# Designs tried in a protein design run: designed miniproteins, single chains, continued (4). Part 65

Each design is a single chain, and the fold is of that chain. pLDDT is the mean over its residues in the fold that is shown.

## One batch from the design tools (miniprotein)

Design m14381
Fold by ESMFold2-Fast:
Structure m14381 (fold): chain A 76 residues (1-76)
Amino acid sequence: SELAKSLSPLEQRILRALHGLGEATPSELARLLGVSQSTVSRHLNRLEKLGLVERRKGKKPVYSLTPLGREVLREL
């Protein structure tokens, strides 16, 4: 799909990580992927705008894949 083709390598890695973990905070993803938390948060914001991830608030913002995010991940 066009959406899958628009994703950067880091965005693809974020989607795969969220699939494996079920849910994660930006700091957990930053640690796992070896990038800054600000970099991860910027990409998570874009992925949320694309409808591929969703955010639940609590102790810290927690992100998970949407049904569309799981569909797009299957194309990668």
Scores: mean pLDDT 87

Design m14383
Fold by ESMFold2-Fast:
Structure m14383 (fold): chain A 69 residues (1-69)
Amino acid sequence: SAEAERYAAEGERLFAEGRYEEALRKYKQALSLDPNLARALEGVGRVLEAQGRHEEAARAFAQARKLRE
């Protein structure tokens, strides 16, 4: 949905600003509206990687790739 994509875009902006917790909240809002939004899962992966949670980040990226086929 357009709303889910806007939340993902807001998350991307917040991530670029280093506001990781706020970015994660926006990505989760996007996924609440569209659980198959690969863009938001990629965002979650980037936040997890920034937090040093590399294995969880890898799983999020793998799920996003699977959704993109």
Scores: mean pLDDT 87

Design m14384
Fold by ESMFold2-Fast:
Structure m14384 (fold): chain A 86 residues (1-86)
Amino acid sequence: MEKEIEKAKEYWAQAKKNGAQAIQVAKSLGDSAAAAAVQQLLREGEQAMALLKDDPRKMYGAALNLRGSMQLLLDHLTAEKEKKLA
């Protein structure tokens, strides 16, 4: 139980880090829509984590999914930036 809550918080922290980096990349591309979309996903993620605080297993799954989604968004935006600089 405690390990699941600890990992959920760790994954959510990683999701926030990846999301912040994705926003920075989107802004460097002039893509205000992508930056706004990532900011909205971070807000929805905070609400989900708060709502699921009494369900460690669902909180863990939600945090893991958010980490994965933010990583994919960061990877996509980084690849788009590299294409435009080449």
Scores: mean pLDDT 83

Design m14385
Fold by ESMFold2-Fast:
Structure m14385 (fold): chain A 73 residues (1-73)
Amino acid sequence: MDELLAEAERLAEEAAAAHDAGDYAAAAEHLRRAAELLEEAARASEDPELAAALREGAERARALAEELERKAA
């Protein structure tokens, strides 16, 4: 699980950098991948509070990715 969270954090940082550069397509791709990893971490978690927080993070990342995908199109 630690590797999933570390990779999700890295992807979120890459998404922020891509967004700052105006590369909305790349930012959206990084956010979608981060959301997938957060969902995997949530499923692997035995802590229901942590699992809920991770799922919320994944939902926010997916929503932002959809917004950026529309902006990139």
Scores: mean pLDDT 84

Design m14386
Fold by ESMFold2-Fast:
Structure m14386 (fold): chain A 89 residues (1-89)
Amino acid sequence: DPEERKKLMKEANELMAKLYEAMAENDPNEESKEVFLETAKEFREAAKAGKSVNALERFEETLRRLKELGMSDEEIGALFKKAVEKLPV
């Protein structure tokens, strides 16, 4: 059902936006906060437009940008874990 799939896609995009917003909230660094908030905005706009976003591609791009800012995999993983713990599942 294309209609049901669009609804699930919108809900998934909204959940991903909340996850990245929560990572930004937990991040003490202003530069990496902007990266997380930009990623969250992309998911929010996709949800409004009813468009699909490749969550893995977005995650890989976000990781690349954060690593360019000098963040380690361990630091990024810690922010992700804290964000997931704060989300209503």
Scores: mean pLDDT 80

Design m14387
Fold by ESMFold2-Fast:
Structure m14387 (fold): chain A 68 residues (1-68)
Amino acid sequence: SMAEREELFRRLVIKAARKVQEKAEKEGLSDAEFERIVLEIVRAIREGIEAGKSEEELEKEAEEIVEK
């Protein structure tokens, strides 16, 4: 359902955002760099949910974007 997809999206984005925050603290990322990474993750998760990817696959893709 749409509600289930929205909940999955929110859960994955929150988890990824915490990791981006950790990276920002470690590496001294600018606000613009932080925003760029978060927007890339948001796009990847949204597209992946629409494509029917599993939570595990989406979480891994988000982690790969953070680790770039």
Scores: mean pLDDT 84

Design m14388
Fold by ESMFold2-Fast:
Structure m14388 (fold): chain A 96 residues (1-96)
Amino acid sequence: DPAAVAERLKRAEEASERARRRARLMNFSPEEVERIGRGARLRVLNGSDPEEQQRNDALFDQQVRAAAIRSGLAGPDDSIDDYLAALGAAIARQNA
């Protein structure tokens, strides 16, 4: 089904872009960002269950939120992007 193939490719690219954006906020190197993006795309293309991927993304977001709050870097009402940026800044500072 060409429509199903096109939808899967679109989902794969969206997953790749989302993974790269998150990795950049976490201050991963450009090489690691591209590797992470390729991995996310390949998981979708290899038939990863969308519901399982959604659960895994939610779990990751929960872990990032918990880590940022525990580290005193962010408040409970901050966005996931704020949590990622706060943790990324802390990692960069620790490696300086």
Scores: mean pLDDT 76

Design m14389
Fold by ESMFold2-Fast:
Structure m14389 (fold): chain A 61 residues (1-61)
Amino acid sequence: MSDEEILAKAEELLKRGEVEEAEKLYEELLKSKDEKIREKAWEKLIELGVKRLKEAVEKVF
């Protein structure tokens, strides 16, 4: 399976609300030899991390 196919699968999982499965695929993409794919995966992981942190803060406060 190509890195582009893994990226497409991760995006499909996010559309289905399967965030944990999508995060695992993005983490695998961080090991890609393609610099652009690694950058895309990193940006997505940061976005998901920021969203989770915001939700956690809103639940406490």
Scores: mean pLDDT 76

Design m14390
Fold by ESMFold2-Fast:
Structure m14390 (fold): chain A 66 residues (1-66)
Amino acid sequence: KKKLYVVYAPTRELALKKALELKKKYPDAIIKPVPGATEEEAEEIAKELAEKFGVEPIIVRAEPPR
């Protein structure tokens, strides 16, 4: 049940904030922030890491700051 969370966002701050939130909720999960990545780039990174580590990838877009 190990999960890989790939967090993409337009800014580094947004990606890191969401990654920290996910790490608090799922401390045993692998969390990879990819700031500046597009959805397509995040999907490619998630697929590569999932195949390499044998884990299920979950792609998360960080929401813009309110």
Scores: mean pLDDT 77

Design m14392
Fold by ESMFold2-Fast:
Structure m14392 (fold): chain A 58 residues (1-58)
Amino acid sequence: MEEAARLATLGVSAALEGNDEEAVRHLREAGELDPEAKAAAVRAMREQGHTEVAERAE
């Protein structure tokens, strides 16, 4: 779903800005709509070194 992909993108952007709480919230919302969109964003975060946010969102 496009909505889930948008929320996942917002979560990744928030993590890059250092807003961990916003990042986790957006990723959880994305996961409620489409677990695959959340999984892709979590994978991207792990690749970029945001491992703690990725683990908390998963």
Scores: mean pLDDT 78

Design m14393
Fold by ESMFold2-Fast:
Structure m14393 (fold): chain A 56 residues (1-56)
Amino acid sequence: GAAEREAEAERLQREAVRAYLEGDYERAASLARKIGELLGDPERGERNAAQILALA
């Protein structure tokens, strides 16, 4: 349900932050896209992924 998707998104958000801080921008961007899909906002996920890669 929605609660399970939100919990999964929170876990992926923590992983994305760790990947970003470790310099793994490709992984951080991939996780941002997955988060967007899980939360029903794939456009926001793609935008966040593009921003991560642009700042790398």
Scores: mean pLDDT 85

Design m14394
Fold by ESMFold2-Fast:
Structure m14394 (fold): chain A 65 residues (1-65)
Amino acid sequence: MKASKDEIGAAIAGAIASGREIDVGEGVSLRGTPGSREVTVTVDGEERRLSAAEAARLAAEAVGE
């Protein structure tokens, strides 16, 4: 099921707060980095460390807007 932009924003906030991996569908996952405001975004098995804003953009784009 396709995640909305609001659901992606909530998932990013949850990942940062918990440090856990949160799946937003379409092969996209988000994970907070302890002690950092950066989020690790995994798209098709590739991990990237991004700011929360850039992570939201990439995740929304990857799940089909």
Scores: mean pLDDT 72

Design m14395
Fold by ESMFold2-Fast:
Structure m14395 (fold): chain A 93 residues (1-93)
Amino acid sequence: SLTEQLAELYNKVLELLEKGDEEGAIKLLEEVANDESLPKELRAFAAYQLGLLYASQGDYEKAIEAYEKALEIDPNNELAKGLLKLAKEKLKK
């Protein structure tokens, strides 16, 4: 069911983005990332996806906050670590 929950979240976010509902996608990802009743893997994935979405918009400050949240939930997320480093480098330029 975790694999199904991850796929469902991913598909819902894609559907919102395809409709141009970026605010809805952000809200969904924030709600999932902050729901302590959900599996940590799903919450970390939501925070990670939120970071990717903010980075795609050029909002590296919010991307950093989201990646740091993903790493607070799952400290061994190597993708989030790499993207956090890249986002911080973007703010230095």
Scores: mean pLDDT 86

Design m14396
Fold by ESMFold2-Fast:
Structure m14396 (fold): chain A 61 residues (1-61)
Amino acid sequence: SMADTLYYNSDVLYKKSEELEKKGEEYKKKGDTEKAEELFKQSKILRDNSEKLKKLGDKVK
């Protein structure tokens, strides 16, 4: 169903956001704060988009 596809894509984006957040923390520990901040920004964008897809799935269901 369309809702199932939206939930699947939401989960994929959420997992990618977690991966980017981990990479950001690694760069922060290395002292590369600028690269860490960019990774955290990208992670937040993916998390926000994941939440939007989840809400859209709920609306279609």
Scores: mean pLDDT 88

Design m14397
Fold by ESMFold2-Fast:
Structure m14397 (fold): chain A 79 residues (1-79)
Amino acid sequence: MLTEREFEVLTTLAALGSATAAEIAERLGQSQSTVSRVLDRLEEKGLVERNPKTREYSLTEKGYEALLEKKKEEAEAKK
């Protein structure tokens, strides 16, 4: 299950398409250290992938599925 912070990072990354940890941190008003820790966890889960050449992260197919599942849960909770 995604934590609230993991969901925020995934949503931001989906909006940007691809982004570095620094770019996501700036967007969320969080420290780069905090965002890097979340991204490491998401990468370990296979929800994001990092381009070693650019250091940019992007969502995997599994990451998009997890994001949609979390959005569905939140939409159902609000009804």
Scores: mean pLDDT 79

Design m14398
Fold by ESMFold2-Fast:
Structure m14398 (fold): chain A 100 residues (1-100)
Amino acid sequence: MLTEQQELDMLIALGRMALAVGDYKAAVKAFEEAIELAKKLGASPEELAELYFRLGEAYLGLGKYEEAIEYYRKAIELAPESPLAERAQELIKEAEEKLK
């Protein structure tokens, strides 16, 4: 039987592997499930920001630019002073250019 923490770690690993091989639909599913479990486990804002950032990358890969922007913004709100927030701002600009 997996602990909830082990299940979360596996979901994050599966999502990262899915991103690496370009399976963006599988990545979305894995990171959405990871976010729900992380929230249940009381994950920090910084930990949630990482997961929202990964979900944004998955939506960007799917060409779902509005959804990608939404999740990058959530990542910035949760960890505004992180290096991840700076990268998320760059990716928001890239996604916004695709919507023009």
Scores: mean pLDDT 88

Design m14399
Fold by ESMFold2-Fast:
Structure m14399 (fold): chain A 77 residues (1-77)
Amino acid sequence: MEELKKKAEELAEKIEAGKASEEEIEEAKELGIELLAKKAEEELSEEEIEKFAKLAREAGGWGEKLAKALEEALKKK
C-alpha cells in the first residue's frame, strides 16, 4: 500500500510540474486504480464495494478497469 502510494505521489508531482511523459501519466492512472481498490478492501464493506464497482462500470471506458479491481477486492472479503 504505502509503496504504491509513494509512487503515485511521485508521478503526481511530475504531472503537476509538466515533466511527466504520456507513459508516466498512464502508469499514474493504473496506480490510482490499484490504490483505490486496496483502500476499498481495507476500509469499505462488501455492500459499499459492490455499489462503487457498479458505478464505475456504468461510467464505462477506464471505469471498467476500476470496476474489475473493486470486484477483486470484494472477493477477498
Scores: mean pLDDT 73

Design m14400
Fold by ESMFold2-Fast:
Structure m14400 (fold): chain A 62 residues (1-62)
Amino acid sequence: IPKLSEEEAKRFKELLLKAGVSEEKAEKAVKLIQEGGSLGEISKVTGLSKGAVSSIIRLSRL
């Protein structure tokens, strides 16, 4: 997964929170994507499916 810009990372966190992810887990997911983490790792941390995580990443880049 390509790293997020500062604004994309903020949007990604907001979208995770709207999807019912806790603030603690959303922060961990942001750190994982910035560190080059996989969809599987982000899926595990957030409790969302890989497809849901992929969709949220796409929306954060709009």
Scores: mean pLDDT 80

Design m14401
Fold by ESMFold2-Fast:
Structure m14401 (fold): chain A 55 residues (1-55)
Amino acid sequence: MSEEEIERAAKAAADLAGVSVEEARKEVLKILEENPDLSPAEAAMKAAYILKKKQ
């Protein structure tokens, strides 16, 4: 997965969860470390779900 794909996933997750892009990027990276076979879109959706649950 490219750095650009990670940035797009982070921005999508941030927008969906109402958090900063930096916070979303950390969650996306953590999810990808644990699940490297996920697509950028799947990682973004999972990150958004987790970030919303923490609020």
Scores: mean pLDDT 79

Design m14402
Fold by ESMFold2-Fast:
Structure m14402 (fold): chain A 59 residues (1-59)
Amino acid sequence: MDEARRERFAGKALNGKRVRTLDGREGLIVGQTADSVFVRFADGSIREYPYSEIEEVLP
């Protein structure tokens, strides 16, 4: 499952997309690496999430 999530997201341009994390948080992708994304939340905090912790990319 985690490898499949990584394959779904790691090959895509995700900067500027909204995401939901597996713990139910939503935020905006402000950066990405080969293995992770940086998500900015409404309070201005930025956290790094591995692709395996991303539930979905929102439209």
Scores: mean pLDDT 74

Design m14403
Fold by ESMFold2-Fast:
Structure m14403 (fold): chain A 75 residues (1-75)
Amino acid sequence: MIKKQLEEEAKKKGIKLPEKFINQVSDELNSGSFRRSIIGKSKEEQEEILKKLIDNIIDDYKEKGYVTLFGKTIY
């Protein structure tokens, strides 16, 4: 799901993300740090938080060519 959301949002912003970047971002968002940060949130709130995070990730990549997630830099 996260990989598809990254690809779809990137297409809307006129950019293609490398497959390696998509895989690494998806792994970090599924690693537990993100899941722990949204514990106790409703499903709808979790989806809104994820959408905003994905938007920020794509904007950072478009501007800088990389993103920093939970202290890790992904190119």
Scores: mean pLDDT 78

Design m14404
Fold by ESMFold2-Fast:
Structure m14404 (fold): chain A 85 residues (1-85)
Amino acid sequence: LAAVQALAERGLDELYRKLKEMYPGTKLVSRRVLPSGTVIAKLEVEVNGETRRVVLTTRVRDGRVYGIAHSETEEVLLELTLEAP
């Protein structure tokens, strides 16, 4: 149980790092962990001088970490899949 949550949190940290490399103005607003082990983070991202709200969702399934970053307008900005050890 704790190992699954730690893995999901690692995936979120990696997704956040990649997004921040693409958009240096990225800032974390809030983060929560659901009982299912799904981790959700809300971010503010600056793109071409405009501040956009982005949601990161990370989930563990079948021994792999799945992450997605999408805007409020349903635009997928980044997807990530990591193999669990």
Scores: mean pLDDT 75

Design m14405
Fold by ESMFold2-Fast:
Structure m14405 (fold): chain A 118 residues (1-118)
Amino acid sequence: MEEEIERLRETVRDAAAYLPPEHREFVLKLADELIKAVREAKSVEEMADKAIQIFRKAGEEFLARETDPALRQAVREAVERGIKVAENLKKNKMSKEEFLRALTGVLLDLVARLREAL
């Protein structure tokens, strides 16, 4: 578990290195909040609910300040994918490690889309 968490952190940090500082900070903060939810959650249901809230709040905060249509679309799609992953965690009772791998995929896709929108 801790090795998977550190792998997520390092993988996302390395991928986000080429983003503008504001977008890099956004992605890294989102990753850190999701990691905190995984560590502190006392149940799979609590973990999923916290992840959904984190994605929704991050999306709302980004979209409140961003006017670029491509960047707005990239964040909306990442938020929707993240929420779907968390909902699947609730329904399918996937392992915490599988959930971390799915979250890593969502965050890497977000980084790729933010780079394309630049």
Scores: mean pLDDT 84

Design m14406
Fold by ESMFold2-Fast:
Parts: C-alpha cells; structure tokens; sequence
Structure m14406 (fold): chain A 55 residues (1-55)
C-alpha cells in the first residue's frame, strides 16, 4: 500500500534527523574540548616566545 510506504519513509527520515542532531551535539562538545587544548598550547607558546625574546 503506497500510503503505508510513505509513512514508513517519513518515520525513517525523522529517526535519521534525530541521529544527526545527536552527532552534531557530540561533535560540538569535541570541538569545544579541542579549542580548550589549543588555548593551553598557545599560552605555552607565548611563554616560550617571551623567553626567546629576553635571551
């Protein structure tokens, strides 16, 4: 029955969208953590550059 197939496709699309939304949230969390690590590395680099500048 065609109408039943269309309902199944719509349901599958909604499930897919929910999975992608969850993945996007996890990706954003990972990016936030990476940015924190990058900021720490930048601070270390600045300290090294300051030492070199004074030498």
Amino acid sequence: HMAEKEKQLAENEKKGDELFAERDKRYADMVSRLLDEINKLLEEIQKLLEEIRKS
Scores: mean pLDDT 80

Design m14407
Fold by ESMFold2-Fast:
Structure m14407 (fold): chain A 115 residues (1-115)
Amino acid sequence: SIVESGGGTFAAGSSVTLTASITSDSPIARVSWWRQRPGEPLQFVASISGDGSEVRFAPEVAGRASISWDPAARTSTLDLKDLQPSDTAVYYAVALTESPPRLVWGPGVTVTVVA
């Protein structure tokens, strides 16, 4: 299971930290963050491998985003700086377990960015 926090209403130009706490009997192979803007399809934001060696960002957040994963604490953070109204979305943490391979989706946290 995943518990997410850090959502709310934010001013344009500010930053947000989203946190996911992941409970699993399996080691985690990968953590990714996805978002869904109103009326749009689900969009990839960022990912990190379970060993931290591979980090990826979507082009629209590159340079503004950072992602972390602590395998001991089983906690991932997504930091977004220089927030834009287009960052308004529901954000989902997604964990890929190793054994067996399963995708575990967080419930989503809403981020609203106002001008």
Scores: mean pLDDT 87

Design m14408
Fold by ESMFold2-Fast:
Structure m14408 (fold): chain A 59 residues (1-59)
Amino acid sequence: GSVGSVAEKIAKELGLPVSKVDRVLKLYFSTDLSQAEIGERVGLSKSTVSRILRKYEEL
C-alpha cells in the first residue's frame, strides 16, 4: 500500500504535518470513529479532518 505517499501529497496541498494526515487516514479506514473523534485523537478540528478526507476522495 501507498498510504504514506497519499498522506504526503494531501499534507503538502493543505499545509499540514504528514504525520497528522497519515494518522487521520489510518483511523478513518481502521476504526468506526466519527470525523470529530478522529480530530480529537489527532489534534485537528472536525473541519480539517473533513478537508483531508475530501482531498483523499478527489485523488
Scores: mean pLDDT 81

Design m14409
Fold by ESMFold2-Fast:
Structure m14409 (fold): chain A 71 residues (1-71)
Amino acid sequence: KKAQELYNKAIGHILRGIGAYLDGNYEEAIKDFETAIKYLKEAAKVDPSLKEEYDQLIKRIEEMKKEIERK
């Protein structure tokens, strides 16, 4: 399942990004979140039926990146 593989990669990067954020490594957190967004966008292209779910998650990650960038 290509979409599931992309989604799993995205989740892995989200978890790494959160870990980096908690450690104060904001540059690493932003990089992981950017990679997660990339995989979620590709997953949405492969499986449009889950596009709304992926778009919501992308929006939340982008909001988190914005907050980090403002610190």
Scores: mean pLDDT 82

Design m14410
Fold by ESMFold2-Fast:
Structure m14410 (fold): chain A 56 residues (1-56)
Amino acid sequence: SMLEKEIKGTEESIKEQKAIIEELEKEGAPQEVIDAQKANLKKLEELKKKLEEKLK
């Protein structure tokens, strides 16, 4: 279904976003940059939860 594809796409985006945050933390990026990326991750996790609720 289209929802299953969107969930998989969101999971991939979450994985990529976590990798970006890890790299930024290792590089000692400014806290503002790290916080912005963490906010984006939170939005992706909320989106995944909403999509999973629609599938039930």
Scores: mean pLDDT 83

Design m14411
Fold by ESMFold2-Fast:
Formats: C-alpha cells, structure tokens, sequence
Structure m14411 (fold): chain A 83 residues (1-83)
C-alpha cells in the first residue's frame, strides 16, 4: 500500500490527477485487505491534497472518485475497529 501512496504523491506533483487517483484507489484496496491502518491514514491525507488540486482544476471526475474513496476508507476503519 505504501508504494502506491508514494506513486500517487509523485503523480500529483506532476499534475497527473488521473494517475494519482488510480494509485490512491489501489493503495486503499491493498491497505483494507491487509488491515493496514497506517496506510489508510496516509491515503486519506493524500486524498485531501489531491482533492484541493482537483477543485483548483475543476476536475469533477477526480472529485467524485475521491468522494467514493473517502467512503471506502471510512468503511475500512469501521471493519478494523470491530476486529
């Protein structure tokens, strides 16, 4: 999961929002499967930064995908708390 978060950061730095959200989605999926709370927190932080850039550029597709991703992160935290 951490490798995907790093790739998402690099993509965002390069202005490639599509690549950034794609890597972030992969990071959240892997972190959820591994019950990796630390990577879920990091993914949430990167999602916030990506969201700021997406709003700046008017990238509605990335904003919608981030809203969906935020829901998945919240669901993952709930599942981990019950384990």
Amino acid sequence: AEEYIEEARKALEEGDLKKAIEYLEKAVKEATEKNDIESLYKASEEGTELGKKAHELGDEETIKRLQELGGLIGEAFEKIKKS
Scores: mean pLDDT 81

Design m14412
Fold by ESMFold2-Fast:
Structure m14412 (fold): chain A 102 residues (1-102)
Amino acid sequence: SATRERLIAMVRALGDRLVALAREAGAPESLIEEIRRLTEETVEALRAARTAAELEAVLDRMVAGLRRLAEQLPPEHREEALAAVDAVRARARKLIAEAEAA
């Protein structure tokens, strides 16, 4: 699915951005590894998802996990990380809705 591949690309780009923010913040390697692991788990779950509802559920789990990890960052980097997560979730929701309408 073109929609699924676009969602996967968005999730990978978000993961890369959060890793970069964590490195700039001087976060421990364990936090960076958790961001990478959650990103990879989300990609695999998106590949396994068969319905729009399953895609939405995978992305909601990703948001919950990434927000928990972002809370460990200093305030400046935390705000940027949370804004990035929210922006990607909103774009993904629109993309799924547009695919369901087609």
Scores: mean pLDDT 89

Design m14413
Fold by ESMFold2-Fast:
Structure m14413 (fold): chain A 62 residues (1-62)
Amino acid sequence: MEEKLKELIDEAERAAVDAARTHGPEGAAQAFIDTLKQGAEKYPELKEELERLIDRVRAELA
């Protein structure tokens, strides 16, 4: 379970880096959040952990 969570976070980070090149920091944050949301839908067992990460990112942007 922890390995899959790590993979999703790594995927979200790569998506954010790619989005940053075209849309800057705001695009990077959105890509990160969207990737984690997709992960939570695909892996319900990780939903609570992924939702905590999304909430932290949203708090930093607010």
Scores: mean pLDDT 78

Design m14414
Fold by ESMFold2-Fast:
Structure m14414 (fold): chain A 55 residues (1-55)
Amino acid sequence: SAQAAARAAGAAAFAAGGDGRTVGEASEKLTIQAGGDPVEGSDHGGAYGAIAAGR
């Protein structure tokens, strides 16, 4: 959905502006351990997207 995409974009911009390097590496390892679920809007995508997009 457009709403979910906007929130995910906000989270990505936040990570890139602040701690994109370590966040990116950690998220890759987590998705590998979880069995491969790199899609946005997963367990963390919605929460991080909502927080970053709101503030």
Scores: mean pLDDT 50

Design m14415
Fold by ESMFold2-Fast:
Structure m14415 (fold): chain A 92 residues (1-92)
Amino acid sequence: SAKKALEEAERINKELLEEAKDDPVKALLLLEAQASLAPNRSMPLEEAVARLKENLAKAGVELPEVKEEEREKLLKEYKEKIERILELEKKA
């Protein structure tokens, strides 16, 4: 059961990373969700998002605006998935 819990946590984490890797808005919301639920936990995306933010700032490009309702939905979904990862890691 412990091994299955860790495998499920890894699967959810990989899905979140794949979803966010090429979408700067999703990447930022994923980091925001992590910061609110587990501020001391490192995410594999942190370096990639930092480089993306630096590159966008140098290019003078602003991040695309997303409707507030869509932002709230994504943030809620990411928080639920991160909570699930944390729950599964506790069971391992």
Scores: mean pLDDT 71

Design m14416
Fold by ESMFold2-Fast:
Structure m14416 (fold): chain A 85 residues (1-85)
Amino acid sequence: MSKEDIEEIAKIINELRSIPGVEVEIEGNVFTVTTSTDPEVFEFTEKKIEELEKIPNVKVERHGLIFTITLNLSDEDLEYLYSLL
């Protein structure tokens, strides 16, 4: 993955964490985003998730208010991503 793609992922994850009522849990290469039933918070979350889905090696699964983001990254790229969070 390019350095620019990793930096864009970090930016979007940090933006998701800044949204009131949104929780982001990190376990290795899997990020779990839980959004709110508030329509404005939900729409903001969906917009950010759509931006993430456009990045190569990012897979998103949806289950109600929960988005599971799986990053197909090398260990070195994952370490770089963590340094930006």
Scores: mean pLDDT 83

Design m14417
Fold by ESMFold2-Fast:
Structure m14417 (fold): chain A 106 residues (1-106)
Amino acid sequence: TKEDAQKKLKEWEELYKKKPSARLYNGIGLAYLQLGDYEKAIEYFKKSIELAKKNGESLPSAYHNLGLAYYKLGDYEKAIEYLEKSVKLDPSNEEAKKELEKLKEE
């Protein structure tokens, strides 16, 4: 529910102030995505990706979520770009592949 997303968001925002992590930023972004705040979702997914890169990690789910957030915001070119990055990093993500295929249809 939206109430569950709001509760998790508040708990995660308190945690990130003390101990930021790429997974935590991705979770915060997902909560904003569920609440319909696509611009904040994009901000946190980008922070997640940046922190993962700094730690030498790859986070395909953050790219998938970023692509979905851009799609919801109407930026289809960026949605395609980030979904392609997600699929390249995790070729087993059938949901991301189907979303990408749909966006590339004429």
Scores: mean pLDDT 82

